# Designed miniproteins, single chains, continued (5), part 56

Each design is a single chain, and the fold is of that chain. pLDDT is the mean over its residues in the fold that is shown.

## One batch from the design tools (miniprotein)

Design m17931
Fold by ESMFold2-Fast:
Structure m17931 (fold): chain A 68 residues (1-68)
Amino acid sequence: MLELTDEDIEELAKIAGITVEQARKAVEIYREHKDLPLDELAKLIAEETGITLEQAARAVLFLRSKEV
């Protein structure tokens, strides 16, 4: 299970260039769809949060770095 602190969410928001609220929603989508490829997951997050595909891809890469 991916467990994130509030500090991790704030770091994600800063790295991806998004709001803390958008970062929390991205984490929720990531947890539900961890089995999706990077490109599909980033697209889903971008569509659901209103952020760019590039920002969503950065968010996914950050979250995956926290699992290992």
Scores: mean pLDDT 82

Design m17932
Fold by ESMFold2-Fast:
Structure m17932 (fold): chain A 81 residues (1-81)
Amino acid sequence: MAEERREALRLTGTILLGIGAALTADLLVDRGASDEELRRALRDLEDAMKLLEEQPETKAKRLALERIREAMARVEAALAA
């Protein structure tokens, strides 16, 4: 029970971290943030994606990974502009 609770919290925390990073990245792109801020957001998204890929396969994980990839593409496009 305690271990299963920790695993559930880990998965949920990683999903929330990933979605939070994606929302932050979208906000930074929308506000015309500096290249420095965009590069930091990209690193945060990459780290969140790595952590999330280590978690068990769930629908929430797939949705979170898709959201992170979308945010990464937006940051990369903003950095290329």
Scores: mean pLDDT 81

Design m17933
Fold by ESMFold2-Fast:
Structure m17933 (fold): chain A 75 residues (1-75)
Amino acid sequence: ADPYSREYGEKLIEEIKKDPNNAEAYLKLGEILYQSVDPRSPTSRYPELAKEYYEKAIKIDPNNQKAKELLEKVR
């Protein structure tokens, strides 16, 4: 089970589709994008997408300290 695999990311997207208020799924998806190194993708896009997912997680659960900490690292 590789948390950075495409299959794991697709599973998280499916979880968000089933429950759009799943802050944990947004947080995990953001972590995947932040840690993922894809030489075929513009590196500048990964931190921005991770930031959007962390901000979404905070909007759903404003007391999520881990999401706030991860958002600070993306800045």
Scores: mean pLDDT 69

Design m17934
Fold by ESMFold2-Fast:
Structure m17934 (fold): chain A 89 residues (1-89)
Amino acid sequence: MARELVERARQRLRDAYNSGQLKGQNVSTRDIADLIGVSQATLSRAIRAYQAANPEKALISKLSDVDGAIAQLFVHAGATAEEAVELVK
C-alpha cells in the first residue's frame, strides 16, 4: 500500500540522513527508489496516492510532484518539530 511504502521511505531516509548518506540539497526520486529497493515508477505512484489521501502533503510538493513529497519526508526524517506535528493530524 502507498502508506506503507511512504512510511518505509521515511524510516530509510531518516537513517540515511543521520548517517550522512544523503545530499543536503537535492535528492532525486530515483535515488530514493534505489535506497528503498523499488522502481522509480512504483515510488512515484505511491507518492501520488499518498498525496491524494493527504492534501496537506501535496501542498508541499512545489519542486516537482514526487520530489516535493520526498523532500518533505527527507526533511521530516531530519526533522523539525513543526513538520512532525503537522504529519500527525
Scores: mean pLDDT 52

Design m17935
Fold by ESMFold2-Fast:
Structure m17935 (fold): chain A 79 residues (1-79)
Amino acid sequence: SAAARAEALAAFRERLEHLKETFRQAMKNSPPENWELLKKSFLNAVELLLTSSPHLDEEQRRQILEEIKEFAKEVEKEG
C-alpha cells in the first residue's frame, strides 16, 4: 500500500541519517590512514540498508547512492 511504502521510506531515511552521522563522527575522530576502510564500511552499511528496503524503486536507489557518494566527499573535505 502507499501508506506502508511511505512508512518504509521514512524508516529508511531515519536509518540512513543515523549511518551518515556515525560515518561523519568516525571520519572526524580517525586518522587519514583509516579513511578508506571507514568509507568502505559506510558504503557496505548503506548497501545492506538498501537490500533491506525492497519498496525503493531503481530511481530512488540511484539517487540515494549519488547522495551517499557526495556526502562522503563532503565529509573528507571537512577534514
Scores: mean pLDDT 84

Design m17936
Fold by ESMFold2-Fast:
Structure m17936 (fold): chain A 79 residues (1-79)
Amino acid sequence: ADNPLAVEALRLAEEEGDAAVAAGARVLIEGSKEKDPFEAQVAAGVAAIAAAVALAVGVGQRAAELLLEAAAALEAKYR
């Protein structure tokens, strides 16, 4: 529930029409609710990959950068 950066990344991705970043943000939002550290880290990894691909293609940069930050925050919680 407490990943407001992932929620904002989803909002921006939907506004920008970036379906891949939006899908990654949804995975991260659900992963942020997960009690299993492994499932949460998998969700963070999936979101980071989606964001990295969007940045490499040069589409949806604002949403992708925010999704990377949100994924890193979830990963840091389990370090």
Scores: mean pLDDT 75

Design m17937
Fold by ESMFold2-Fast:
Structure m17937 (fold): chain A 62 residues (1-62)
Amino acid sequence: MLKVTIKPTEVTLEDGKVGFIDEETTIEAEKVEKLEDGNYKIYIKGLPLIIEIKEEDVEIEE
């Protein structure tokens, strides 16, 4: 199970909409992909939701 900790930051949603995380949040991910720009694409477990986050603002624990 992938455990992803997100530091307070802006996240980009599938439709290019921007969301904000104001506090350190830990979620379970179904999958994580590293993109060419260095950002991570995170597939949230149990939700049809994909978010894109800067590499420096995310910590992935297997």
Scores: mean pLDDT 77

Design m17938
Fold by ESMFold2-Fast:
Structure m17938 (fold): chain A 84 residues (1-84)
Amino acid sequence: DPLSGEQVRELLARLLAAIEAGGGSLSRAQLEALLREFQAANPSMSEELRQQLLAILRSFDPERLTLAQARELEAIVQAAATPP
């Protein structure tokens, strides 16, 4: 099932906070842990959707996610959550 606008905002807020706490970047392992925690808090999010989000994030930077990449991801995830 697609993410709601509120879930997208929550996910991006968590990503941005984690990147800030991590000194400007988030490792793949930290990203995977964050997405699993987000899925546990949002049980309507399918495992398939979580894997798709991981694949999108990996296409930006396979080793780490920067603040700039997180902002680009915001636009992509919002488009995926609210397609016309």
Scores: mean pLDDT 67

Design m17939
Fold by ESMFold2-Fast:
Structure m17939 (fold): chain A 64 residues (1-64)
Amino acid sequence: TRLESITAQVYAFLKKNAPDVPDEKLFEVALTVVESLFPDLPEEERRKIAEEVAEKLRKEKAEE
C-alpha cells in the first residue's frame, strides 16, 4: 500500500535518473534516495524499500 507506492516511486526515480548504477551499489544508492525523498520513514522500512528497489533494478538489468 503506502510502502508499495513509495517503492514504486523510488524505483521509477532511479530507473530514470541513475540507470547505470552497478549491481553492487544498487542497494546503497536506493537507500540514499529513500532517505532523501522519505526521511520520515523508520530506518527499518527505508532499508526494506531500498532492498526491494535494488532487487527490481537487478532483475530489469538481467532481462535486458
Scores: mean pLDDT 78

Design m17940
Fold by ESMFold2-Fast:
Structure m17940 (fold): chain A 91 residues (1-91)
Amino acid sequence: TELSEEQLKLLEKAEKKLKEETGGDEEKRKKRVRRILAEQLRILDAPKELIDAVENSNELTDEQREEIAKIFNTSVEQVRAIENGELYKLP
């Protein structure tokens, strides 16, 4: 919710770097993006259980997506996009 246009451009640059580093491998990209999501959750004082689930589970539950959406003040649809490797959709 506090991401400026400058911060979004930095995330887009990070997204392009991820594509270059992973060679377009969607699985590696998803894993990397989920790690970044977990780091953002930690900064926002998210519950440790939620952070652990984001790092260690292959897929998030709908309940976990709703909690992430609340923490970032965004929608479940945005959380799904982030899970699928869309870094620049982070709020």
Scores: mean pLDDT 71

Design m17941
Fold by ESMFold2-Fast:
Structure m17941 (fold): chain A 76 residues (1-76)
Amino acid sequence: MMTVGEAVRRALLEAGLPATPENVAFVLGILSLALGVRLRPEDSAAAVEALAKEKGLPPLEELLRMAIELYRQFRA
């Protein structure tokens, strides 16, 4: 079972960004804000996906894309 921390690391690497603990924490912070919950890296990616669907938010892959885009805009 994939954790949300693993999903974040994968998304960062796919975007050409270093998957450092600091970068993972930043992206998790954005996701936590969007979902209205405090996410931990160990949390299930499937559970986060289900919560996003329940709240009428985009799929986790799209939320990760948006979070990384925000990261780039703030760190550019």
Scores: mean pLDDT 82

Design m17942
Fold by ESMFold2-Fast:
Structure m17942 (fold): chain A 82 residues (1-82)
Amino acid sequence: MEKERLEELKKKMEEEIEKLRKEFIEKTSKTAEHMGKAIKASFEGDEKAKEEHLRLANEYGKEADELVKKIREKREELKKLL
């Protein structure tokens, strides 16, 4: 009974890690997108658009950093299950 419950818990944790990994990819993609838009705005002389896209890139980057932390914590928990 315990061994079967551990295997189900391991699978659930692997699925949670995969979900967090997909969210991380999304946040890093948004960071890159806004960095690109900030560069374009800088070349066009649009200082307000540049600042807004840099702000958004920083916010998405912080969200990505928090997701990396959660993924690492979940991976360490998974390692404890063998």
Scores: mean pLDDT 84

Design m17943
Fold by ESMFold2-Fast:
Structure m17943 (fold): chain A 70 residues (1-70)
Amino acid sequence: SARQQAQQQVQQAVSQGQKVLNDPSATPDQLRQVADQNLQAASQARQLGLDESFHQAAFSAGQLLLKSEE
């Protein structure tokens, strides 16, 4: 279903975010690109009423964007 696909996309985006957050050689552009992926996943989850998935992806995007400023 669309809901299950959105949940899987959130899980993938959050996992990719964790990999990039743990990579000391990640560039600000890479961090922003993965943050954008998490924001897209969050938006889809929100539209489908997947509150927990939305929160996870949005939080991940926030962490990535904050690190991109360093």
Scores: mean pLDDT 88

Design m17944
Fold by ESMFold2-Fast:
Structure m17944 (fold): chain A 87 residues (1-87)
Amino acid sequence: KKKEKEELAKKLKEEARETLLSVGKIMGTQDLPEEEKLKLKKEAEEALIILAGFGEEVLDPRTEEQKKLVEEMKKKGEEKVKELLEK
């Protein structure tokens, strides 16, 4: 009965991880125009937010600023994941 939502959640996590790996590879191996770099950073940020929404540890918070950033990403991710899973 809830198997479809579980499969969708799995696909969302895998797509987010794939996006992060792809963006990291491109930015690590190519000099890109700033406009292209901004697009890739936005895609990576959205993927990180989705993973944080699923409770993945995307950043090791060692400072108060990093702890707040992780909390904000988790909150945004939980809302986004909820919308994606609720139809």
Scores: mean pLDDT 72

Design m17945
Fold by ESMFold2-Fast:
Structure m17945 (fold): chain A 62 residues (1-62)
Amino acid sequence: LDDLMKKLEKAFEENQDKHPEEQKEVIASLAADIEDAVPERSEEIQKWLMEKMEQIDAKAAA
């Protein structure tokens, strides 16, 4: 999980300069791929995804 979570965090960091909708699409797509590979970690991945989606929305609104 740690390596997969690092991949998600890196993708989030590398795409912060993109439009909020593009950022959401990139991380959602990557999260879905990881959930497909490790479905037993789906809840943890979904929590991470929801938190990052909220951060993107908050930053876009500011």
Scores: mean pLDDT 78

Design m17946
Fold by ESMFold2-Fast:
Structure m17946 (fold): chain A 67 residues (1-67)
Amino acid sequence: SAADALAAFKQRLSDLIVRLSRGEISVDQAEAEVKEAAAEVKAKYPGVSAQVDAIVQSFLELLKVRK
């Protein structure tokens, strides 16, 4: 379902934050991965595009403090 896809997307972002904090991935890699994941969710569930875009925006703002 769209709700399950959103929950999985949020979990993936949480995992990316942990990996960034451990130095396992770069900020650029995290940005690329979140954009790819967002595109996949929006392609399958266009009705949640606004919610996905809001989550992406918040994540990108968080990434700016890691540069």
Scores: mean pLDDT 81

Design m17947
Fold by ESMFold2-Fast:
Structure m17947 (fold): chain A 93 residues (1-93)
Amino acid sequence: SAKEQEILRLAGKVFLQLLAESTKLDEETREKVIEVTSEELYRLITLALQGKLTDKDVDDAVERLYKATGNKDVTDTFRKRAEEFKAAALALQ
């Protein structure tokens, strides 16, 4: 559906921003950012498609990225972009 395509497009924009931010990091941290961001975005996309995405889901995703990477800048970027994703996904409901 058009809604599903738009949710996937918005999630792709989040991923690309995290990929760009990760280029400033060492290889090990960059790999963790890519892996965890992919896993967490898959969860957020699934919840958004079901109309169940909450602030807690974003908070939990952000916390997991911080625990995996220890990097504040990439975590702050992910929070901002995930919150924007949640707001945009809700507007499509």
Scores: mean pLDDT 89

Design m17948
Fold by ESMFold2-Fast:
Structure m17948 (fold): chain A 86 residues (1-86)
Amino acid sequence: PIPLQPDPEVWLEQEEEELLELLRKNPDLSVESVALLIYGLDKRFKTRYGEDIPEERREEIIERVSEVIGKDPSEIRREYERYLKE
């Protein structure tokens, strides 16, 4: 049995905040490492809720991440898409 869990958006907000804090403490992380962390978040969300993170919400996460690490959002998106192909 799966226990009761918070609303998907509430859970995602908490995970995003933890991710951003991790990135602030590790500003020299590569784009590939950052993309892998986002991919991991997507996998955990799908496992928990049975659906993908909404594209608009994922774009918001990518934009905030790119601001923290000082990289282009497009580079993060490109590496993230590579992981989707396995």
Scores: mean pLDDT 79

Design m17949
Fold by ESMFold2-Fast:
Structure m17949 (fold): chain A 77 residues (1-77)
Amino acid sequence: MENARRQAERAAEAALKVPGVKRAFVIELDDGSYLVVVIAENEDAARAALKALQAEGATPVGMVKVGDDWVAYARVA
């Protein structure tokens, strides 16, 4: 049986290995699901991070530019 928290932590670790990713962390949501948040230095790094998150079984939510950084989001339930 999958532990959603462990899956989210593995996804964040995989995203951190992507060149141009500065940070990745996990947020627990009120419904018991997890959001993996990745902060990348450019759009290409954020897109590559989303692919790494998908490879670990996370569902991509989207990506947005925040200041000089790109933030990618994926959900684990």
Scores: mean pLDDT 83

Design m17950
Fold by ESMFold2-Fast:
Structure m17950 (fold): chain A 100 residues (1-100)
Amino acid sequence: EEEKEKLKEEILKTAQELADIVREATGDSVSAEGILGLAEKAIEAFENGDKKTAAIYSVALAMLGVADAVELWLQGKREAAERVIELTRELLKKFDELIK
C-alpha cells in the first residue's frame, strides 16, 4: 500500500542520515555501510513476507547505532551521539510501523 511504500522511503532516508553522521563523526565507513545494508536487508525481508527476519535486521541496525553513539560519546562528540540515538529510535519506530 502507499503508506508502506512511504515508510520504506522514510526508513532508507533516515538510515542514510544516520550513516552519514556515523561516517563523518567517527570515520567508520564499515559501520556506516553496515547501517545502510541492514536497513536494506530488513526492507527486503519484509517484502518477502519474513517479518521475523525484518525485525532481526532492524534490531541489529539499532545495536550498531547504539555502539556508534557510545564511541562518539567517549570521543566527547556528545551532540553527534545524541543525534545518532535519536535517528536510531526513529528507525526502530518506523520498522515497527512497517512490520505491523
Scores: mean pLDDT 86

Design m17951
Fold by ESMFold2-Fast:
Structure m17951 (fold): chain A 70 residues (1-70)
Amino acid sequence: GAAELEELLERITKLAKELLTKIVYEELKAESVEVKVEDGKYATVKFKTEEGEFEVSGPVLEMPEKLKKL
């Protein structure tokens, strides 16, 4: 039902946010990060490193690869 879909979408959004936050801290050595995920499909990641401030946006499934290529 609709309630089951809403709960699943919320869980997907939370897991995506946690995964992207972990990648930014572990792979990019960021000092700070802000992750926004909309409808479990689209992510915007803002983070600061010693090289400056960056913002990367895209489909959630493409975000791990995009961040690792930075």
Scores: mean pLDDT 81

Design m17952
Fold by ESMFold2-Fast:
Parts: C-alpha cells; sequence; structure tokens
Structure m17952 (fold): chain A 90 residues (1-90)
C-alpha cells in the first residue's frame, strides 16, 4: 500500500465512482454535510490520483458519522457508504 503514489487510472475511476455513490447515499439519508465531505474527498482523488489516502479519509469520516449521528438512517447510510469504499479499495 502507498499513500503517496498515484493509483492506476482504473483504481482512481473505481474509487471515484464509489465516493460518488457513497455521497449519494448520505444525501438521500439527509446528511448533506457528510455528502459534501465525500464530494471534497472525490475531488481531491481526481486532482491527486492518491487512492489509499483519499479512501482512508473517507472511511475515517464515515466511521465518525456511523458512531456519532443521532439519526439511525444516517448511521446506516454511513455504514453502507463505508462498505462501498472498502469494496473499491480491495
Amino acid sequence: MSFSTPGSPEEVERMAEALRRAAELLREAGDEEGAAILETVRRNLLETGLVEVNASMALMALGVTAATSEDPRVREAAREAAELIAEALA
């Protein structure tokens, strides 16, 4: 694993799509702030090509949301979003 080396175009595309879908799930659950964070991470991924560092930032943010959100729908969406990102990283 490398946090400083750009991923392949295929890895970047796969993770960008996972982040897009993850942001969509959070937005549907009513977590506009969480969705905006994932959109920022996706933009950084597309600018830098750094798959692992951006995936790690997204997973950290989603883990906080899943642990701290008072809304069960938002917690569930954050867990599902984290699964999408973990699948794209594998």
Scores: mean pLDDT 84

Design m17953
Fold by ESMFold2-Fast:
Structure m17953 (fold): chain A 69 residues (1-69)
Amino acid sequence: MSAAEAIARMQREASPGNAAAGGSALRELEEAGVDPALVGDEIVEAALTAPDAKTAGERSGALARRALA
């Protein structure tokens, strides 16, 4: 999915804090020139399943670092 589609899904289905964490990670990837389609679905899943914003940020950050490597 595109970064915009992933952000829209997180905003609809995740808590605001989790959506913000996932959206931040996804924007970092897009700004770095990495195709969000590579990990966008995984970042959305992390935002939807994380119990809190801290966990969402940790999981999304790890996925972003993997994609940037």
Scores: mean pLDDT 78

Design m17954
Fold by ESMFold2-Fast:
Structure m17954 (fold): chain A 133 residues (1-133)
Amino acid sequence: SDAIERARQLIKKAEEYAELGEKESGEYLVDALAYLVQALDYIAEVARRDPEAAAELAKRAYEVLKKIAETARKRPEFSKAAEEVEKAAELVEKAYRLLEEDPSKVEEAVKLLEEAREHALAALGHAANAVAK
């Protein structure tokens, strides 16, 4: 579906920018988080129609969030962003495990993905503010 393909494209971009954030400059973590915020919206949409595809996408988003959190934790200016990314990662992990274990819990998984998106958006704001200073 279009939502699955869009989520895959956004996650791939987030993966690319997370790697640049680790290797080049922390400014790229802002781009990685912006793509993940968008990806989480599409994953939540996919979950209601295709829980298996949503679990795969959420697991990939979780790995990117973990990488961003590890990179952000190494830089004192990103400490607030790291806290929010870590919370987003925890919620996304709960969501994809729930989708893998019990597809009847799709609405609970969607709520976790929506909460994860709010934390990712807060992380984006903290990271953008840190870069602007």
Scores: mean pLDDT 90

Design m17955
Fold by ESMFold2-Fast:
Structure m17955 (fold): chain A 113 residues (1-113)
Amino acid sequence: SKKALELIKEIKKKLKELRKLAEQIKDEKTKSIVLSMIDTLEELLKKVEKAVKEGNWKEAIEHAKELKDQADGLSGLLREELKRNPDPVVEEMLRLEEEISKLASELENELKK
């Protein structure tokens, strides 16, 4: 659907913003883990976009659910990192990631219509 493609574009834009923030993380181990999780989210989003364009709705829904689950996982990781090592960049990333998680949920629900 047109709305699904619009949601994919918005998530893609926010993932680019999230990646720029992740490059500014001071803790090298946290930075590496977060960037790896962003790579996974970008790959899953590409799979959703491909499935949507091909009309493979079952595959699109499955990958959208995986995207939401991975986004929720990153939110959890960022919340725990803020408790251990407060970093304003990580706090900003958490706000952006909560927006991504919401958009991923909206995408999954849109694809189920």
Scores: mean pLDDT 87

Design m17956
Fold by ESMFold2-Fast:
Structure m17956 (fold): chain A 93 residues (1-93)
Amino acid sequence: TTEEIIKVVEETRKKVVELIKNKAPVVEIQRVLGEMGRKIKEILKENNVENPELLKALERFAGEVHTRALMGTLTVEEVEKLFDELIEEIKKI
């Protein structure tokens, strides 16, 4: 369900924010985002739902986070904004 997917996104937000605060390497952020993607795909499979728009939104979000992390420009404020934008996009799909 949409609520279950949003819960996974919110749990991922907390983990990513902690990683940024602790100046963790980009690979750790990538790992956590990959786990989020896997969990969301599992929820879709268990509910017999295909949602290509949701998968594209997740890919776009992950790419943006990854790019900013590589550039050293990813702040807690910016990542929280990106997660807020993702959640609003998920609610519209």
Scores: mean pLDDT 84

Design m17957
Fold by ESMFold2-Fast:
Structure m17957 (fold): chain A 67 residues (1-67)
Amino acid sequence: SAAALAAQALRRFAGAGPGDEVTGEQALGALSMAGADQETARAAAERLGPPDGRTTGAQVVAAAGEL
């Protein structure tokens, strides 16, 4: 599933689990690995988290599940 691919990408390339904070770049990478095209991945990454820019691995995995 897209969610499983995003979770694996975050663990393998960012060392991040569900509760860990990830950067927008790491979120973008994980969403792309889950099968999102570049524009879809960017839009999803920009919608993740509050305006302070803090995003968790769990939020990225949930966003990938919506692809």
Scores: mean pLDDT 76

Design m17958
Fold by ESMFold2-Fast:
Structure m17958 (fold): chain A 65 residues (1-65)
Amino acid sequence: MEIEKLLKKLEELSKDPNAKLSDLTDVANQIMKEMAKANVSKEELDKYHEQISRYMREHLRNVAA
Protein backbone atom coordinates (compact mmCIF):
# COMPACT_ATOMS: atom_id res chain seq x y z
CA MET A 1 0.00 0.00 0.00
CA GLU A 2 1.35 3.43 -0.88
CA ILE A 3 0.45 4.85 2.54
CA GLU A 4 2.56 2.16 4.26
CA LYS A 5 5.53 2.87 1.96
CA LEU A 6 5.32 6.60 2.67
CA LEU A 7 5.05 5.94 6.43
CA LYS A 8 8.19 3.78 6.21
CA LYS A 9 10.02 6.60 4.44
CA LEU A 10 8.84 9.07 7.10
CA GLU A 11 10.09 6.69 9.82
CA GLU A 12 13.52 6.49 8.16
CA LEU A 13 13.70 10.29 7.82
CA SER A 14 12.75 10.70 11.51
CA LYS A 15 15.83 8.65 12.49
CA ASP A 16 18.21 10.66 10.26
CA PRO A 17 19.55 13.75 12.10
CA ASN A 18 20.67 15.18 8.73
CA ALA A 19 17.12 15.13 7.34
CA LYS A 20 15.34 18.50 7.26
CA LEU A 21 11.93 19.02 8.88
CA SER A 22 10.74 20.13 5.41
CA ASP A 23 11.60 16.65 4.08
CA LEU A 24 9.40 15.02 6.73
CA THR A 25 6.62 17.57 6.12
CA ASP A 26 6.69 16.81 2.38
CA VAL A 27 6.30 13.05 2.99
CA ALA A 28 3.59 13.71 5.62
CA ASN A 29 1.65 15.80 3.08
CA GLN A 30 1.95 12.96 0.54
CA ILE A 31 0.53 10.52 3.12
CA MET A 32 -2.40 12.86 3.80
CA LYS A 33 -3.18 13.10 0.08
CA GLU A 34 -3.04 9.29 -0.28
CA MET A 35 -5.37 8.89 2.75
CA ALA A 36 -7.89 11.25 1.14
CA LYS A 37 -7.57 9.43 -2.21
CA ALA A 38 -8.05 5.99 -0.59
CA ASN A 39 -11.18 7.09 1.35
CA VAL A 40 -9.83 5.61 4.59
CA SER A 41 -12.11 5.36 7.63
CA LYS A 42 -12.08 7.98 10.41
CA GLU A 43 -10.35 5.42 12.66
CA GLU A 44 -7.59 4.78 10.09
CA LEU A 45 -7.23 8.53 9.46
CA ASP A 46 -6.70 9.20 13.18
CA LYS A 47 -4.21 6.31 13.41
CA TYR A 48 -2.13 7.62 10.50
CA HIS A 49 -2.18 11.18 11.90
CA GLU A 50 -0.85 9.83 15.22
CA GLN A 51 1.95 7.96 13.43
CA ILE A 52 2.92 11.05 11.41
CA SER A 53 2.96 13.24 14.53
CA ARG A 54 5.09 10.66 16.39
CA TYR A 55 7.73 10.50 13.63
CA MET A 56 7.91 14.29 13.39
CA ARG A 57 8.39 14.52 17.17
CA GLU A 58 11.15 11.90 17.05
CA HIS A 59 12.93 13.91 14.35
CA LEU A 60 12.78 17.08 16.46
CA ARG A 61 14.30 15.17 19.40
CA ASN A 62 17.13 13.85 17.22
CA VAL A 63 18.09 17.29 15.83
CA ALA A 64 17.66 19.13 19.18
CA ALA A 65 20.27 16.96 20.93
Scores: mean pLDDT 79

Design m17959
Fold by ESMFold2-Fast:
Structure m17959 (fold): chain A 55 residues (1-55)
Amino acid sequence: GEKCSLSLSDSSHVVVSCSGSECVLKLVDGSTVTLKSGSSISLSLAKSVISVSCS
């Protein structure tokens, strides 16, 4: 799969960005979020990403 990147925007938030393909994020509260290629999302650390999978 194509690249997904995680970056810590500050001590309370993480930004997830995807390029080239869709990415699925798994969060610590058990929820999932799907990002389209070229999309980004900012998440609080209370809902921080456990894993990112790109297709």
Scores: mean pLDDT 65

Design m17960
Fold by ESMFold2-Fast:
Structure m17960 (fold): chain A 70 residues (1-70)
Amino acid sequence: AALEAAYEAGYRLGKEAALAGRTRIPTEVIERTAREIVERHGAPESLLPAAIRALEEGALRGYIEAQEAL
């Protein structure tokens, strides 16, 4: 599903940010990634805010796990 894909993409971005020593993922990257996922899955644009939230939740999880492994 689109929300699951958004969470997984966020998780990946969060891990990459932590490993690169970054403290933040740019909002534009989050919004663009969420839009691409919604479009790729043929989901309605009304799902975009939920996809952004799922991506942000995944990013936080990935960031924390990568930091704990460093």
Scores: mean pLDDT 79

Design m17961
Fold by ESMFold2-Fast:
Structure m17961 (fold): chain A 74 residues (1-74)
Amino acid sequence: GQGTAAAEQADKLAKEYEKQGNLKAAEALRKLSEALRAGDGQAASKALSEVQKELPDEEYDRVVNAISEAAAKG
């Protein structure tokens, strides 16, 4: 479903940031993935705010667009 596809994209991005050494962004993206799978909009919003704090604006926009695209295709 839509939430599952978005969550899988968030998990993929978390692994990429972990490989780059950005452990805080990776942790926030994993929290986002869990919230998306649960359908918890409040938890998803909080996790997304944590991602935004850990990434430059340009990277944050790419992350949001990638997750939104995965949700639309799922």
Scores: mean pLDDT 84

Design m17962
Fold by ESMFold2-Fast:
Formats: C-alpha cells, structure tokens, sequence
Structure m17962 (fold): chain A 76 residues (1-76)
C-alpha cells in the first residue's frame, strides 16, 4: 500500500503492526529527517530506500511486487 501522508501510514500500520515499512527518500534532507524522527517516536520500524526522483514510481512497483503487504511512504 502506498502513502503520500505520514499520518495515514501510521494509522494503517497500527491496524497490522507486523507489516514492513519502506521510506522512499529523495529531495529535501530536512523533510526526510522529520519523517524518520516521527516514525522513531511512534516506535515503528522502517527501512530507508534512497531513490532519484525519476526512479520513484519504478521503485514503488518493485517493492510492491516483492513485498505486496508492505507500507510505502512516498514524500511528494
């Protein structure tokens, strides 16, 4: 499942906390830091995937194919 809003991802994770969380990082380092800090505060484990802006959609497709139940945050 793909999220563009951090709060929506947190709410969905709380329903089924065994799901894998991917954080797609591109663009602003400050914004990326704020998102990481909030996930850490909420005690949600996540994996960072650094991507170029042009590769975001392809990376989302690959992650969902390999981890169909994962939660992916795309910071657009």
Amino acid sequence: MVFYDLNSLIEEYRKHPDRKVFLLEYGSMVRNGLVRDELKRENIPFEVVEVQPEDVDDTVEKLLKEYPDSLILVNR
Scores: mean pLDDT 81

Design m17963
Fold by ESMFold2-Fast:
Structure m17963 (fold): chain A 84 residues (1-84)
Amino acid sequence: MAKVAGAEVLEIKVEGDTVRVIVRATAQPGANKEQAAEAAKKFAEDILKGMGYEVLEVRVLEATDTEAVAEAIGKKVTPNGPPL
């Protein structure tokens, strides 16, 4: 699990059966660029899965040793559990 000092949702855009989520994650001191990128990707995926979407694509838009911005695209799937 990547160490994260903070995480922020920058954008959630719903387009039909697809949702786009952009997040920023701030890494702990001593983390590297890859750890920051992994933290941002995981956070974006966790948001999509929490909303009942299947992750289609995750990409890193920006990554440094201190922060990363990731974009995840999800597709609507049959909900597991009670309908919303």
Scores: mean pLDDT 74

Design m17964
Fold by ESMFold2-Fast:
Structure m17964 (fold): chain A 65 residues (1-65)
Amino acid sequence: SMEEELIELLVTEGGASRRGAEAFLDLLRTGDAATRRMMLALARKDLPSERAIRAAEEYVARLLE
């Protein structure tokens, strides 16, 4: 699934633990618009992988469909 793909990418390229990746995804999925914006801003600042950042942004875009 897209969620599993995002978790794996955060772990393998983003340097996140699996638990950390799951928590990040949960915040994107269940949070309000302000929470999602804040989480994506933190990801853009702190994640070492542009690919992981883009995947998180794409996940949020599709989540809102």
Scores: mean pLDDT 82

Design m17965
Fold by ESMFold2-Fast:
Structure m17965 (fold): chain A 77 residues (1-77)
Amino acid sequence: MRFLLTVTLKPGSTEEQKKEAVEKIKEILGDHFLGARIEGNTITVEIEAPDLEEAARLAQEVHQSLPLAESVVLEPA
């Protein structure tokens, strides 16, 4: 199943920090990572997971692993 992660970064994040965050997200998600887009202070990430429980676990791991993440919202895609 496809899901969308909306990662909101803390205000004042630089373009370099946003790119580093995307690379970290790719490392965390591995084969679950389908793509990402940066818009302002928000990173939108598409993932593939077998169910909502696994998608929620991945979202939590992303949030815990990114010091600049203010929030992570998970939605079905």
Scores: mean pLDDT 84

Design m17966
Fold by ESMFold2-Fast:
Structure m17966 (fold): chain A 73 residues (1-73)
Amino acid sequence: VPSVEEAVAKMPDSPPITEEDKERIAEEIAREFNLSVEEAREIVDRAVEELGATTVAELRAEATSLALKKVLE
């Protein structure tokens, strides 16, 4: 059984975003909005760098918002 103290120490709501997380979200955005993976990766990078996304959930939300704005243009 995993330790509750260890789970609390690695707070799931604030884990650092990994490159694998960025790649996965970029692929999802590319598929959902019919964008290239390269364009989706740029959107994901902007969500981290400009909007300060610190969690995977926040990164997904911010990247989705940016992708939607791009498609509506």
Scores: mean pLDDT 72

